# Designed miniproteins, single chains, continued (3): the designs that were tried, part 73

Each design is a single chain, and the fold is of that chain. pLDDT is the mean over its residues in the fold that is shown.

## One batch from the design tools (miniprotein)

Design m10519
Fold by ESMFold2-Fast:
Structure m10519 (fold): chain A 89 residues (1-89)
Amino acid sequence: TFDELRKLLEKLSEEERKRVEEFKKEVIDRITRRLSKSEDLLKTVEELIKEFEELRKKAEEEGDEARKALMDVFIESLRDLKVAVEQQQ
């Protein structure tokens, strides 16, 4: 959850916190670009979820708890987006 990510960020150094925030912004921008250009929003969201699950595992292997938590937040947000898009149809 976002609350868990916030708690983890408080334990990090200022530099580590900035890196996580920059990474979050970059990932959100990439998601937005892909979705805005997508011919099939549901398919694009599903693919992004799969990619983020892989990134989450890699972050865990690297011992980066903040990035792992961030990936969980993005996955949850993409699932919410998928439901919203489905409802419009």
Scores: mean pLDDT 77

Design m10520
Fold by ESMFold2-Fast:
Structure m10520 (fold): chain A 90 residues (1-90)
Amino acid sequence: IDPLKLVSFQVSLVGLGTDLAIKNKLSDKDVQELSKTIKKAVDLVEKGDFEKALEVLEKTLEKLVKKGKISQSERDEVLSRVKEEIERVK
């Protein structure tokens, strides 16, 4: 992975997570969990494990939907953008 592409990917994911947290007024615990998942996804992308990176993000976002913290449409929009960012880093 190109180091600049990896940094760009991380910045994009942090931005998406921050916007989601502010818009939905996520709790400190939900923000911490989302932050941990983003870090794990970035590490997986660095290893070239793009499928697992997407899976861990999908699982955390699905948990937020099930808790009523974000909408299904917000989850789908964030996942769409994550998929675009994964294609850019490949």
Scores: mean pLDDT 86

Design m10521
Fold by ESMFold2-Fast:
Structure m10521 (fold): chain A 71 residues (1-71)
Amino acid sequence: EEEAEKLVRKADEAERQGNFEEAIKLYSEAAAKEKDPIRRTALVMRALAVGIDAGLEELANKYVKEAIKKA
């Protein structure tokens, strides 16, 4: 599997376990590794959604900004 897909599965597992900070970080890293711009945007939106739901909006914004900068 592509590296981005592996990171998404790790992020899904972290979110399922309530490790929202780790999930945000992993979704953001997956977005940075994703080659398809549409899928990248979906992963960015997922990281932001987790941040909003968990009360970690500032952390999500920080990781998403870094991922976009590196992509």
Scores: mean pLDDT 81

Design m10522
Fold by ESMFold2-Fast:
Structure m10522 (fold): chain A 59 residues (1-59)
Amino acid sequence: NAFCIFLKALFPNDFFNKKDLENAAELVKQKADISTIGKFLTQKRIPGVSNVQSLLENC
C-alpha cells in the first residue's frame, strides 16, 4: 500500500515510533514533498487506526 511504501522509504528501519512520526511532521514544516506527506496524513485518519505502527501491521 502507498502509505507503507512512503514510510519505508522515509524511515528505512521498518520501525515506527513517536520520533519517526515527529520527523514526518518536521518534513511538513520544511515544505518537503507535500503530495507524499499528504498521503501519510490522510492514511493516519483511517478509522480504526490510531497510529502509524497499527497501520503498518496491516501491510
Scores: mean pLDDT 49

Design m10523
Fold by ESMFold2-Fast:
Structure m10523 (fold): chain A 70 residues (1-70)
Amino acid sequence: KEKEEKEKEEKIKKIILEAIEKGEFTPEAVKAIKELLDKEGKEKKYYDHLEALIKNQEGDTSPELQKYAG
């Protein structure tokens, strides 16, 4: 169960990192993040993951993600 979640989380992380490296969030990346947060919402673990990725990206982060983090 946790193994499945970890795999899914890592895939989302890779999609986000790839979008960040390109300096552009694809609709797929944004959708995946939003879907995960919207369904889980209360899962602080996902927020920590996103916070780490956001820190790696300077000013390229969508305000939509900050809405869920704050």
Scores: mean pLDDT 55

Design m10524
Fold by ESMFold2-Fast:
Structure m10524 (fold): chain A 71 residues (1-71)
Amino acid sequence: HMEELERIRQQREEFLKQGDKLYEEGVKAMKEDPVEAARLFTQAALFYAQAGDLEKAREYVDKAVEAMSKA
């Protein structure tokens, strides 16, 4: 059981890392390509949702909508 929980925890950490990376790339893309930024924020939100962080997932969906409104 503990070994199974550790695998789940490692998988969550990987999803969070991927989400953080995509969010950072989205922020950088905002000035030149808001459409690409929206795509990156959406992908980040999906990774946070898979990690179980639904609050951050919702926040990043909001960021994607904001990026699209500026495109």
Scores: mean pLDDT 81

Design m10525
Fold by ESMFold2-Fast:
Structure m10525 (fold): chain A 87 residues (1-87)
Amino acid sequence: MVLSEEEVKQAIEMVKALKPIAVELAKEGRIDDVVAFLREALKVAELLKSQGYEEAAEEVRKIAREILEEVKPYLPEEVVEELEKEL
């Protein structure tokens, strides 16, 4: 199914809204939830890219990398290394 420009914009805004939530979850030691959020953001980026929205896909990947940088001090090093390979 082809995504509309409005749906693309909503997807980017949703991923942006996850950043403060992911940081709070990381501070609480909810590592699995943080990993799930980052992997979901990557799935959104892949979906956008598959639909021809290359710039939107890169924006989502950039936000996911920014989330990883903010939560990095709260994650086990092994988890950070695996996420850096996926991003």
Scores: mean pLDDT 81

Design m10526
Fold by ESMFold2-Fast:
Structure m10526 (fold): chain A 100 residues (1-100)
Amino acid sequence: SIEEEIEEIAKGVAWLVLEIEKENPNPSAELKELLERLRELALKMSEAMKNKDYETLKKVLEELKEVLEELANDPRLSPRIKALARQLAEKVERVLEKLE
């Protein structure tokens, strides 16, 4: 179901944030802001899903995909973190296609 896929994405984002923090114990201000944005988008996504607000859900997923793609292409992050971000971006894209 869409609800189960959203829950999996939320867990994936939480895991990605933890992994980035483990590899980057003294993160730059830019990285801190990006991690905060990931947390806020994951929360907003879960709230939109709970409320069955599919219009807000779609917009939040589009923003989440953009942030994940930026992380996947950031030369300052490890190849492992970039791969995790890419996998999550692909999962977000699949959910977006189902919301059409």
Scores: mean pLDDT 87

Design m10527
Fold by ESMFold2-Fast:
Structure m10527 (fold): chain A 69 residues (1-69)
Amino acid sequence: SREEALAALEAASPALAAVVRGLQAGLSTREIMERTGLPRARVRALMRFISGTERYDLEAARAAARGLR
């Protein structure tokens, strides 16, 4: 499921977990970079990868975005 896919992504990499948590907390790319130590290009790539994995649920994505805003 979508929730299981996101949990698996978090479990697979501390970097992915930190990016997911940062997005859920409404952090900017810069703030995620500061917390993870990753360069901007890497943070953006991870964000795109996460979005691509969960692309089939627009309602869940909108609910998450409301939490980030």
Scores: mean pLDDT 62

Design m10528
Fold by ESMFold2-Fast:
Structure m10528 (fold): chain A 57 residues (1-57)
Amino acid sequence: TEEIEKEIEELLKEAKEKYGKSVYLSVQSALNFYKNMGMPEEKRLEKVKEAYKKAAS
C-alpha cells in the first residue's frame, strides 16, 4: 500500500540522516533485493526493518 511504501521511504531517510550513507546503502540494497524477488509489501517492510537493525548495530 501507499502507507507501507511511505514508511519504507521514511526508514531509508532516517538511516541516512542518523547513521550515514553506508547504513542507508545496506538498507536500500536489501529493499532492492526483496523487490526483485517479488516479495509482498508487508513482508518487504519487515525485511527493511530487519536490515536497518542489522546495519545500525
Scores: mean pLDDT 80

Design m10529
Fold by ESMFold2-Fast:
Structure m10529 (fold): chain A 60 residues (1-60)
Amino acid sequence: MTPEELRAEAGARVAELTAKMRDLYAQAKASTPEQGKKLLQEAMKLGREALDILEAVEAA
């Protein structure tokens, strides 16, 4: 794979994770406090995954 292909794929994945985080935040706001906490934890996990992808691309 070319570096350009890897960056494009990483960018698409980060965009997907960001969209999912946005949906999870919206769901958490509409949910019970207990369910909201779980959704926020899932959103934070996706955010960390996105950061790891960005760091890997920066290093490559």
Scores: mean pLDDT 80

Design m10530
Fold by ESMFold2-Fast:
Structure m10530 (fold): chain A 70 residues (1-70)
Amino acid sequence: SAAREAALATVRREATAAAGEAVADQVVSLLKQGRVDEAFALLASRVGEARARAILERGERTGVRVAVDS
């Protein structure tokens, strides 16, 4: 869905800025597999739990916004 694609794109951009492209690619791959807890743990190990939570919540908010606007 467009909402899911927008959410994943936002997470990838934010995670790339915070932890680098290789980590961002792994986080997005885990999210695509539904392995949300593992994606969070990987990101949190690199940027801390508070920042990891903020990145994932920003992705979710972007997805919701796209879904409403569609």
Scores: mean pLDDT 83

Design m10531
Fold by ESMFold2-Fast:
Structure m10531 (fold): chain A 65 residues (1-65)
Amino acid sequence: KKEEITKKLLELFDKLLNEEKLSLEEAEEILQDELYELVKKNKLSEDEAQEISEKLVQYIDELGL
């Protein structure tokens, strides 16, 4: 489910930034790798992965630097 996957990726992003203390760039790279793995495992289509990627970019922009 796309919404469920989006939520999990946002939770992962928060964990990477706040618990693991990674940079925004490092966290974004890890999220893109997770999206790629989900497509590879047939849990997401390429189109769904692209939509989630765009939502993650907007979320990152909303957080500021």
Scores: mean pLDDT 75

Design m10532
Fold by ESMFold2-Fast:
Structure m10532 (fold): chain A 100 residues (1-100)
Amino acid sequence: ALSDEQLALGGAVGDAVVESFELAERAAAETTPETGEAIRRMVAAMADAAARGVAAGASAEEVLERARRVAEEAGKEAGEEVRRVAEESVRILEEALARA
């Protein structure tokens, strides 16, 4: 079983993931289909990286860093809109982890 701290971290990541997917869908609706798909894939990749971090027993700092790396790599290949959503998704995760 996960420790109480890891369970709290998992809950915080879950909350951040839901908010980030809601942000991604709003942003995707306001842009081209190609950019919208890039946004959705980026947020899904950040969510996967964060969830795998929690499952591996990573600290909150390590979970946040894993998500940031995915956001940075997506931002290098994509335009301003993807970078904006990536930065906001990292902020959502950071705030959720601070409340855990």
Scores: mean pLDDT 82

Design m10533
Fold by ESMFold2-Fast:
Structure m10533 (fold): chain A 72 residues (1-72)
Amino acid sequence: SMAEEQEKVEKFKKDAEEALKYLKENPDEKLIEEFKKQLEGLSKKLLSSLKSEELKEEVKKITEKILAELEK
């Protein structure tokens, strides 16, 4: 259902933002690189499971924003 897809996207966003906050406060190059790989893998898996084009775009924007913040 759309509600289940929305919940998955909201959880992905929350988990990614919480991890980013932790890594900014506790920078560790190895953990940052591991998180990047996990984030890209989870993003690809989520995108393949979603039916909503709007939610797919939201996942892409979340992923790009988090990756951009880690490259600073």
Scores: mean pLDDT 85

Design m10534
Fold by ESMFold2-Fast:
Structure m10534 (fold): chain A 96 residues (1-96)
Amino acid sequence: SVEELIRIVEEIFEELMREHSDLPEEVKEVLRRAVEEGIRVIRENPDWSAEEQLRAFAAAMHRTIEEADLSEEQKSLLLALVSELVQRVNAAVAAA
């Protein structure tokens, strides 16, 4: 379900934020906005498969980060974290 997918995303995002608590607040804020935008896309497309929802989720996060007023180094870091988030969500969905 959309609600279960969003729950998994939120739980894994909280884990990543704890693991990377040392990141600058500006970088954390962009990552929070990226995840919120990704969740919005999932909610707007309840008829899509979980695979399609996760693909769109990742694309929305990528777009949000690319549009942010951050250094190229900070954007690269966030894109790596987005990749990690998507991988962990895919693993959790497969295990659910």
Scores: mean pLDDT 87

Design m10535
Fold by ESMFold2-Fast:
Structure m10535 (fold): chain A 75 residues (1-75)
Amino acid sequence: SPRYYRNLVSGAVIPESTLTEREKDPVSGIPLSEIPEEKIEYIGDLDEALKNYREEVIRTESHLGLERIKEYLGL
């Protein structure tokens, strides 16, 4: 199963493939290669990523990048 990470700067949930391919953060648009390793946190599998993403959106009232995050999660 694919692994998922969080960008602690933007709150974005990022699949391991996107992180490895040096794509852009779906929320901020910043290249992932420019994000320090200490700001990338391992979450778990898709189910854990979706759970954490929903909890964070509810908690922070942030809806920025929802469409981009869905694209990265394959929803």
Scores: mean pLDDT 67

Design m10536
Fold by ESMFold2-Fast:
Structure m10536 (fold): chain A 87 residues (1-87)
Amino acid sequence: MPTLEEQLLGLLTQIERALAERDLAALRSHLDQLSALVATHFPELTEQIDALLAELERAAAERDFARARSLLNEIKQLLGAAIRQRS
C-alpha cells in the first residue's frame, strides 16, 4: 500500500505531466484526486488548496502554463510543510 506521501508525490507528478502534455482531461482528473486526498488527510488545508487548484485549472484552460506551474509549486510547498508537521 503506498504511503500518503507517495500518493501525493504520484499525483503531483501526474499533474506536471498533464500540464507538459496539455492534457486538460487528465489534469482535471488528477486535480480532483488531489482535492479528495487533501480533504481526507489535511482538512485544515482544504479551502486553501481548493482555491489554488481552481486557479491552476483556470490558468491551464487559458493556456497559461507558466502560471499553472507556479500554482503547482505553491501547492507542493503547502503539502510539504503539512507532511513535515505530521512528523
Scores: mean pLDDT 84

Design m10537
Fold by ESMFold2-Fast:
Structure m10537 (fold): chain A 102 residues (1-102)
Amino acid sequence: IEEAIEYLQEAIKNQEEAIKLLQQEPNSEFKDLLIEQLEEIIKLQQQAIELIKQGKIEEAIEILEELIKGQKLLILAVDNEEIKKLLEQAIQDQEQAIELLK
């Protein structure tokens, strides 16, 4: 359980770094939408961590699996290689967390 939470915290850290890099990109409607989506993903991931702490493991896994699906689609729209790598690392960390919770 603690190890799974650590992986999710690393995923959040990578997602926060991705937001910082996006903020340095040229202004666009797409950039604003992408930042908004990543902030929502971080919030849902924090909710999953709270569910894990409450012993609601099945509910936490369901949230994380939906987030992984959404993030895989979101990455296809990302052109910046460094941002893409950070988001791919976050997905790997989330997949490791799910594996530890099963």
Scores: mean pLDDT 84

Design m10538
Fold by ESMFold2-Fast:
Structure m10538 (fold): chain A 68 residues (1-68)
Amino acid sequence: SLDEEIEARARRAAEQAVAQRDNDVVLRNAIHDGATDLSVEELRALSDEELLAALTRGLRARYRADLA
């Protein structure tokens, strides 16, 4: 379904960002793309699990908005 495709896309993008979380450019891009309202310092303070959940939530909302 479309919802499953959006969730899969959001999670995949979030997993890539978590894998590269030591790269400030990746975190800045997540903020610029509207995936999160948190700062780079706040994102860096999160665990991998917390960061994955936050970015997946934000990207899912953004991808749904792009289709509306």
Scores: mean pLDDT 79

Design m10539
Fold by ESMFold2-Fast:
Structure m10539 (fold): chain A 77 residues (1-77)
Amino acid sequence: SAEHSQAVYDALTLLGEAVAEARKLSDPEEARRVIEEAGERAVELLRAHGLDGQAEQLRRWAEEAAEKVERELREKA
């Protein structure tokens, strides 16, 4: 449905913007937290619309993104 498509778009946008913001940070732990917090908000948005499968997939993507950005920032230090 249009409502489900909008929820998926909003959730992906929220995670994507958080990843972009986190990459600008100097603290790897802060960057991980920013992505994890956005990921939880995005998961809750999808679950509120009954999109549990998409929520589980997004949770995995958020975890992978948090690990990747934290590692990249640690390697720059």
Scores: mean pLDDT 88

Design m10540
Fold by ESMFold2-Fast:
Structure m10540 (fold): chain A 113 residues (1-113)
Amino acid sequence: MEVAVTVSAPGAPTRRARGEVDANGVAVARVRLRLPPGTHTVTVRVENLSDEDVDVTVVVSDAATGEVLAVSDTVHVPAGGTAEITLEVTVPASAEPVELEVTVYAVPRSDRG
């Protein structure tokens, strides 16, 4: 299973990653974004390059502490399809931009459990 991920936020460079399949068959893609304090809209475009449907969840965390700042709803992405997932992320007040880790989990929707 392969997924391609594009992550964008106003004022930050666009980041791209490919999902790596773990031992459980889940594709995981990770990117780093550096955002200033305040509320930001983070848009994650997921391209399902596999021949099976996937359920996608996006988690945004503080890269230094591991604190989870936002979690998306689970989004169904059909085989060969694309989805855009938008999250509002509030970066705590600080004197400098913080590094965020955006993690995308794609779980296969197989009827074979």
Scores: mean pLDDT 79

Design m10541
Fold by ESMFold2-Fast:
Structure m10541 (fold): chain A 59 residues (1-59)
Amino acid sequence: GAAAEAAARRAAEGAARAGQSGMPPHSAKTLAEWEAREAGADEAAARRAGEYAFQVALS
């Protein structure tokens, strides 16, 4: 649901900041997916969070 997606996006933003600090983009994606699942997000929301973190880490 929307709340789970919002939580997953916030986790992705945290992982993307780690990526900007030297973490490779696909590592940031993996971390964001893991954090989203730990926060209770479903698989689709975790995947979207990972994609978001990957894109931000590339910037």
Scores: mean pLDDT 73

Design m10542
Fold by ESMFold2-Fast:
Parts: C-alpha cells; structure tokens; sequence
Structure m10542 (fold): chain A 97 residues (1-97)
C-alpha cells in the first residue's frame, strides 16, 4: 500500500540521517538513497505523493553529492525531507478513510 511504502521511505531516511551523523562515506549514503528511489519507482502507480517523495529524494541526492555541503546541511536536508514525507503519509492515511 501507499502507506506501507511511505513508512518504508521514512525508515530509510532515518537510516540515512544516522549514517550522516556517523560520518559514513558519501558513496554508502548515496547507495541508501538509490535504494529508496528504487522502492518508490517500483510502485505499480505513481501517485502525487510518490512523485513528490521522488522529487524530494532527487534534491537530497544533489546535496549529498555536493562537495561544498557540510554534514550539518546534509542532516538538515534529511530532516526536512522526513518532515515532508511524514506530511505525505498523513494525507495518504486520510485518503484511506
């Protein structure tokens, strides 16, 4: 379901945040982002929520790949995306009423 998919995305984003805080290599962080993107792209229907989540992950990937970005800026972008996906999850749950 869309709800289960968005919950898996949130779990994956929390793992990314933990990896950044632990100082994990950029390549390993990008591998986790790519796994979440693949998960979203594997959905049978690309709803507006999935499209917005994909756009957010694409933006996160850009900041992680930016050599001028600090670990704090990277962590802040992950936090912002977690908040955004949590908001999409609220909308998805309301639509299943």
Amino acid sequence: SLIELLEQVLDGLQEILDMIEAGEPTEKVLEQIDKIIELLESAPEHTPEIKLALKGLERLKEIIEDPSASNLERAMEVGALITGIASLLVVAKKEEE
Scores: mean pLDDT 84

Design m10543
Fold by ESMFold2-Fast:
Structure m10543 (fold): chain A 77 residues (1-77)
Amino acid sequence: SLPVLSKEEQEELKKKLEEAKKRAEEAGLSERKKEALLRLVRSTHISIVMTPDEEKREELRKRMEKAMEAIIKTPEL
């Protein structure tokens, strides 16, 4: 089961998803790639919320950014 998100954490997730959606549209990503990007953002946000360690949270943010860039820059592998 997913953790219970606070109202602020839910609003942060919505903002991140809107940003990811805009980046996907701007990059002209396929529906499959858009879905992968949105799933990455959602799952990583939840992982960050579940992580009590600030250093590990920062690590997760960096991994998310690199993974998002990989999805955006590499339309096919």
Scores: mean pLDDT 77

Design m10544
Fold by ESMFold2-Fast:
Structure m10544 (fold): chain A 84 residues (1-84)
Amino acid sequence: MPPLRFPEEPEEDLLTATVIALDRADKVKGSEEDFERAAEQIIAEMKALNLSDTSIAVALMVYGYETGRPEAGLKRAREILAAS
């Protein structure tokens, strides 16, 4: 097995990111427009909390997975990391 790569981010920041992603995922009605709107809200909320681009990327991946859109979540995560 390849070794698990853990982020260097504080555990509390990753927990906060995960909680935000899960809360937003629960409120999405499954349309692409709702997915994109909630993704922008996650990004804005996490930036307001001064979380790192890595924590934002993790949140977007979790959000994509929980909403059944893992590819869209990964695309958004890559965009955040490329802009940092």
Scores: mean pLDDT 73

Design m10545
Fold by ESMFold2-Fast:
Structure m10545 (fold): chain A 80 residues (1-80)
Amino acid sequence: MDEFSKHVQKLGEILLSSAKNEEQKELAKLGTRKAALYALNGDLEKAKEVVEKTLDELGASEEQKKKALEEVEKMYKAAK
C-alpha cells in the first residue's frame, strides 16, 4: 500500500510538472488516477496508454515520458 502510494505520488508529480495551466493540471490529476486504477486492476498496458496519452496532450518531453512509465511499472509491481 505505502509503496504503491509513493509511486502514484511520483507519477502525479511528473504529470503535474508538464501542466501549464489549471485545465492541464486537472488532466494530469485525472491521468494519474486512471493509471493507478488500471495498475491496481492488473492492466499494465492500459495504465501505460493513459500516461502516454496524457503526457502527449500536455506536450511533455521524451525524458518525462520515460520517467512516468518507469513509475507506472513500479506502481504495477507494488499493487501485487
Scores: mean pLDDT 85

Design m10546
Fold by ESMFold2-Fast:
Structure m10546 (fold): chain A 75 residues (1-75)
Amino acid sequence: MDKTSFKEILKELIGDDVDTSGKNAEELVTIAVKKGVSLEEILKAIEDRIPDPGRVKAAKVGAEVLYNKAKEKLK
């Protein structure tokens, strides 16, 4: 099975109505926050889409850091 990257998960959660071309993970998380995507929704998508438990744990930590940073930037 193809490994779904954290960026691809974020693009799926954002949807195709926003241009995500060339965006990095931090930019994608910022767009997701603006769209009203919750951290819980991102974490659940990571758990569902990434089959490796070690990668899930790392991606969840990264998602929490980036989500908090995006919330800070949008204040």
Scores: mean pLDDT 76

Design m10547
Fold by ESMFold2-Fast:
Structure m10547 (fold): chain A 79 residues (1-79)
Amino acid sequence: DPREEAERALLAFGFEQGLFERVTSREELARLLTEALRARGVEVSEQTVLDYLDGLGNGTLSPAAARRLVALLERARAA
């Protein structure tokens, strides 16, 4: 399941970056994720990250969007 794979990739990246000890809200998680991705050479907007988080949280993320999210996270982890 591409959404399940995307959720696992997101959790792995968030743990590696220490984000879950710092987050107080969904909005703060999106900001910290956007900063971490950009610091690793991945160009994304905070709105795009919010859209991914919302789609994962409510189960509406399309398989194509889930694969794009996995690709973004793998690029960041490779940097």
Scores: mean pLDDT 82

Design m10548
Fold by ESMFold2-Fast:
Structure m10548 (fold): chain A 81 residues (1-81)
Amino acid sequence: MSEAEAREIAERVAAALKARGVKRVGIVTSSADSVLAQALAEALAAAGIEATVVVAPTDEEALAAIEALKAAGADVVLDAR
């Protein structure tokens, strides 16, 4: 995935979530260097949505991160792995 493709996807996702009145989003990624996770966080922030990024390198850690983000009050959790 290119940086330009990630940004296009992220802007589209952020616009859709903003239209639905989403206020808090959790993002799960396998790497801190994820272009998609970074683009999603930036697009969501620009849309006025609070975004929390969690790095979860394994499927087990990703499942735990999703549950933790939901417990912390995330309206939506995005899997950017």
Scores: mean pLDDT 80

Design m10549
Fold by ESMFold2-Fast:
Structure m10549 (fold): chain A 77 residues (1-77)
Amino acid sequence: DADKMSLDDLIAKFIERTRKVNQRIEQLRLTDTKRASEVLDVVTEATRKYAQSVREQNKDLAIEGLRLVDEAEEILK
């Protein structure tokens, strides 16, 4: 569970999951540019939360970033 993970573990998980989401966004851009843009906006917000979590050493922001990645993955279904 994210609440039991260290900040470093949350950061590693964010990087891995965001890489996979970005690959799917690029594929979606070839067929549905509007939906791809919607997912990209969510991932952009997740990346801002992630960057802030690293800068502020704030685990709650890293968890929020991962929740936004979950939301992006749901839109990609």
Scores: mean pLDDT 84

Design m10550
Fold by ESMFold2-Fast:
Structure m10550 (fold): chain A 100 residues (1-100)
Amino acid sequence: SLRDEILALLDEAIALVMEMLRRSTDPEVRALLTQIGSGLRSLRDAVNAGTLTAEQAERALAAIEALIAQLKARDPSLAPALDRVLALMRRVLELVREME
């Protein structure tokens, strides 16, 4: 189902953020990654509750893009993993739009 595909994409994005957190000792990097992880878990909870809208997904993507830009400026070595998180989130938005 579209819902199961969205949940799988969110779980992959969360796993990537958790792996970056596991490897990072920079407190600022950890704080930004924690914010992204929290946002992704909130989206997953909204999907499970059946309350996620395209507008909410768009706002979450914009917030995550801003956090990713800050992370890339602070630690450019994270760019490939962060670009993967961004690609997963863009796909989530596409699928959420298909559900509406």
Scores: mean pLDDT 90

Design m10551
Fold by ESMFold2-Fast:
Structure m10551 (fold): chain A 63 residues (1-63)
Amino acid sequence: GKEAALEGAKKGAEAALELAKQGHGRGAVSTGMAGLKDAEAAGDEEGKEIALKGVEEARRIGG
């Protein structure tokens, strides 16, 4: 459901941040984008915002 999509987006953002800290910037962005697509499929705007913010943070950390 929508709650599962939101949880997935948060998990994706967290995984993206971990990958970015390990120096895998591209992999981090890809991981975050997967969570974003899941939120898009569910039509959850809040989940999309969370996933996008995670991807942007991963980009800042990874360079």
Scores: mean pLDDT 69

Design m10552
Fold by ESMFold2-Fast:
Structure m10552 (fold): chain A 107 residues (1-107)
Amino acid sequence: SAKKERIAKLLLEITETVIDLIFGDISREEALERLEELLDELAEIKGLSPERVRLAKEAFRLIVEKLLEAKTSEEILEILEYLAKLLKLVVEGASEEELRRLLEEIK
């Protein structure tokens, strides 16, 4: 469906943005701006509440900060697992409680 294709393209662009951040091809500020824009598009498609969008944006900010602080491939993999969990929650229309729980898990 057209909706499924749009979601797939947004997920690909989020992935490319994260790769660019990890390899230093974009700044923290550029990554956050792009990820927030892509999340706003996903939220519109999925019908997320403003509070769920806010929580998801906070999770993206934490993930970006942790990726920039990561010193080992093992740390990068752990942070990417949080990214995958966040994207699944957003796409599946997760509750505010589930998003807050994820924020508490990101150390």
Scores: mean pLDDT 86

Design m10553
Fold by ESMFold2-Fast:
Structure m10553 (fold): chain A 69 residues (1-69)
Amino acid sequence: MVREAAEEIARVAEEYGLPTFAEQLRRAGKRNDRDAVASGARYVATLAQERGDEERAKRLKEIAEKLGG
């Protein structure tokens, strides 16, 4: 779950030009660091919202809530 969420968030981060952040997210997922992955999901959701990618923003917010809420 956490690792799978981290991979989903990391792929979006890579599409947005953040490969270093994506790798940090993948490492957090491997460590089962729910808080780090949830924080990453919230950050990338904000980037998606700024880009007008409302469906991705919604999905990433749901991931963050499931992991950290």
Scores: mean pLDDT 85

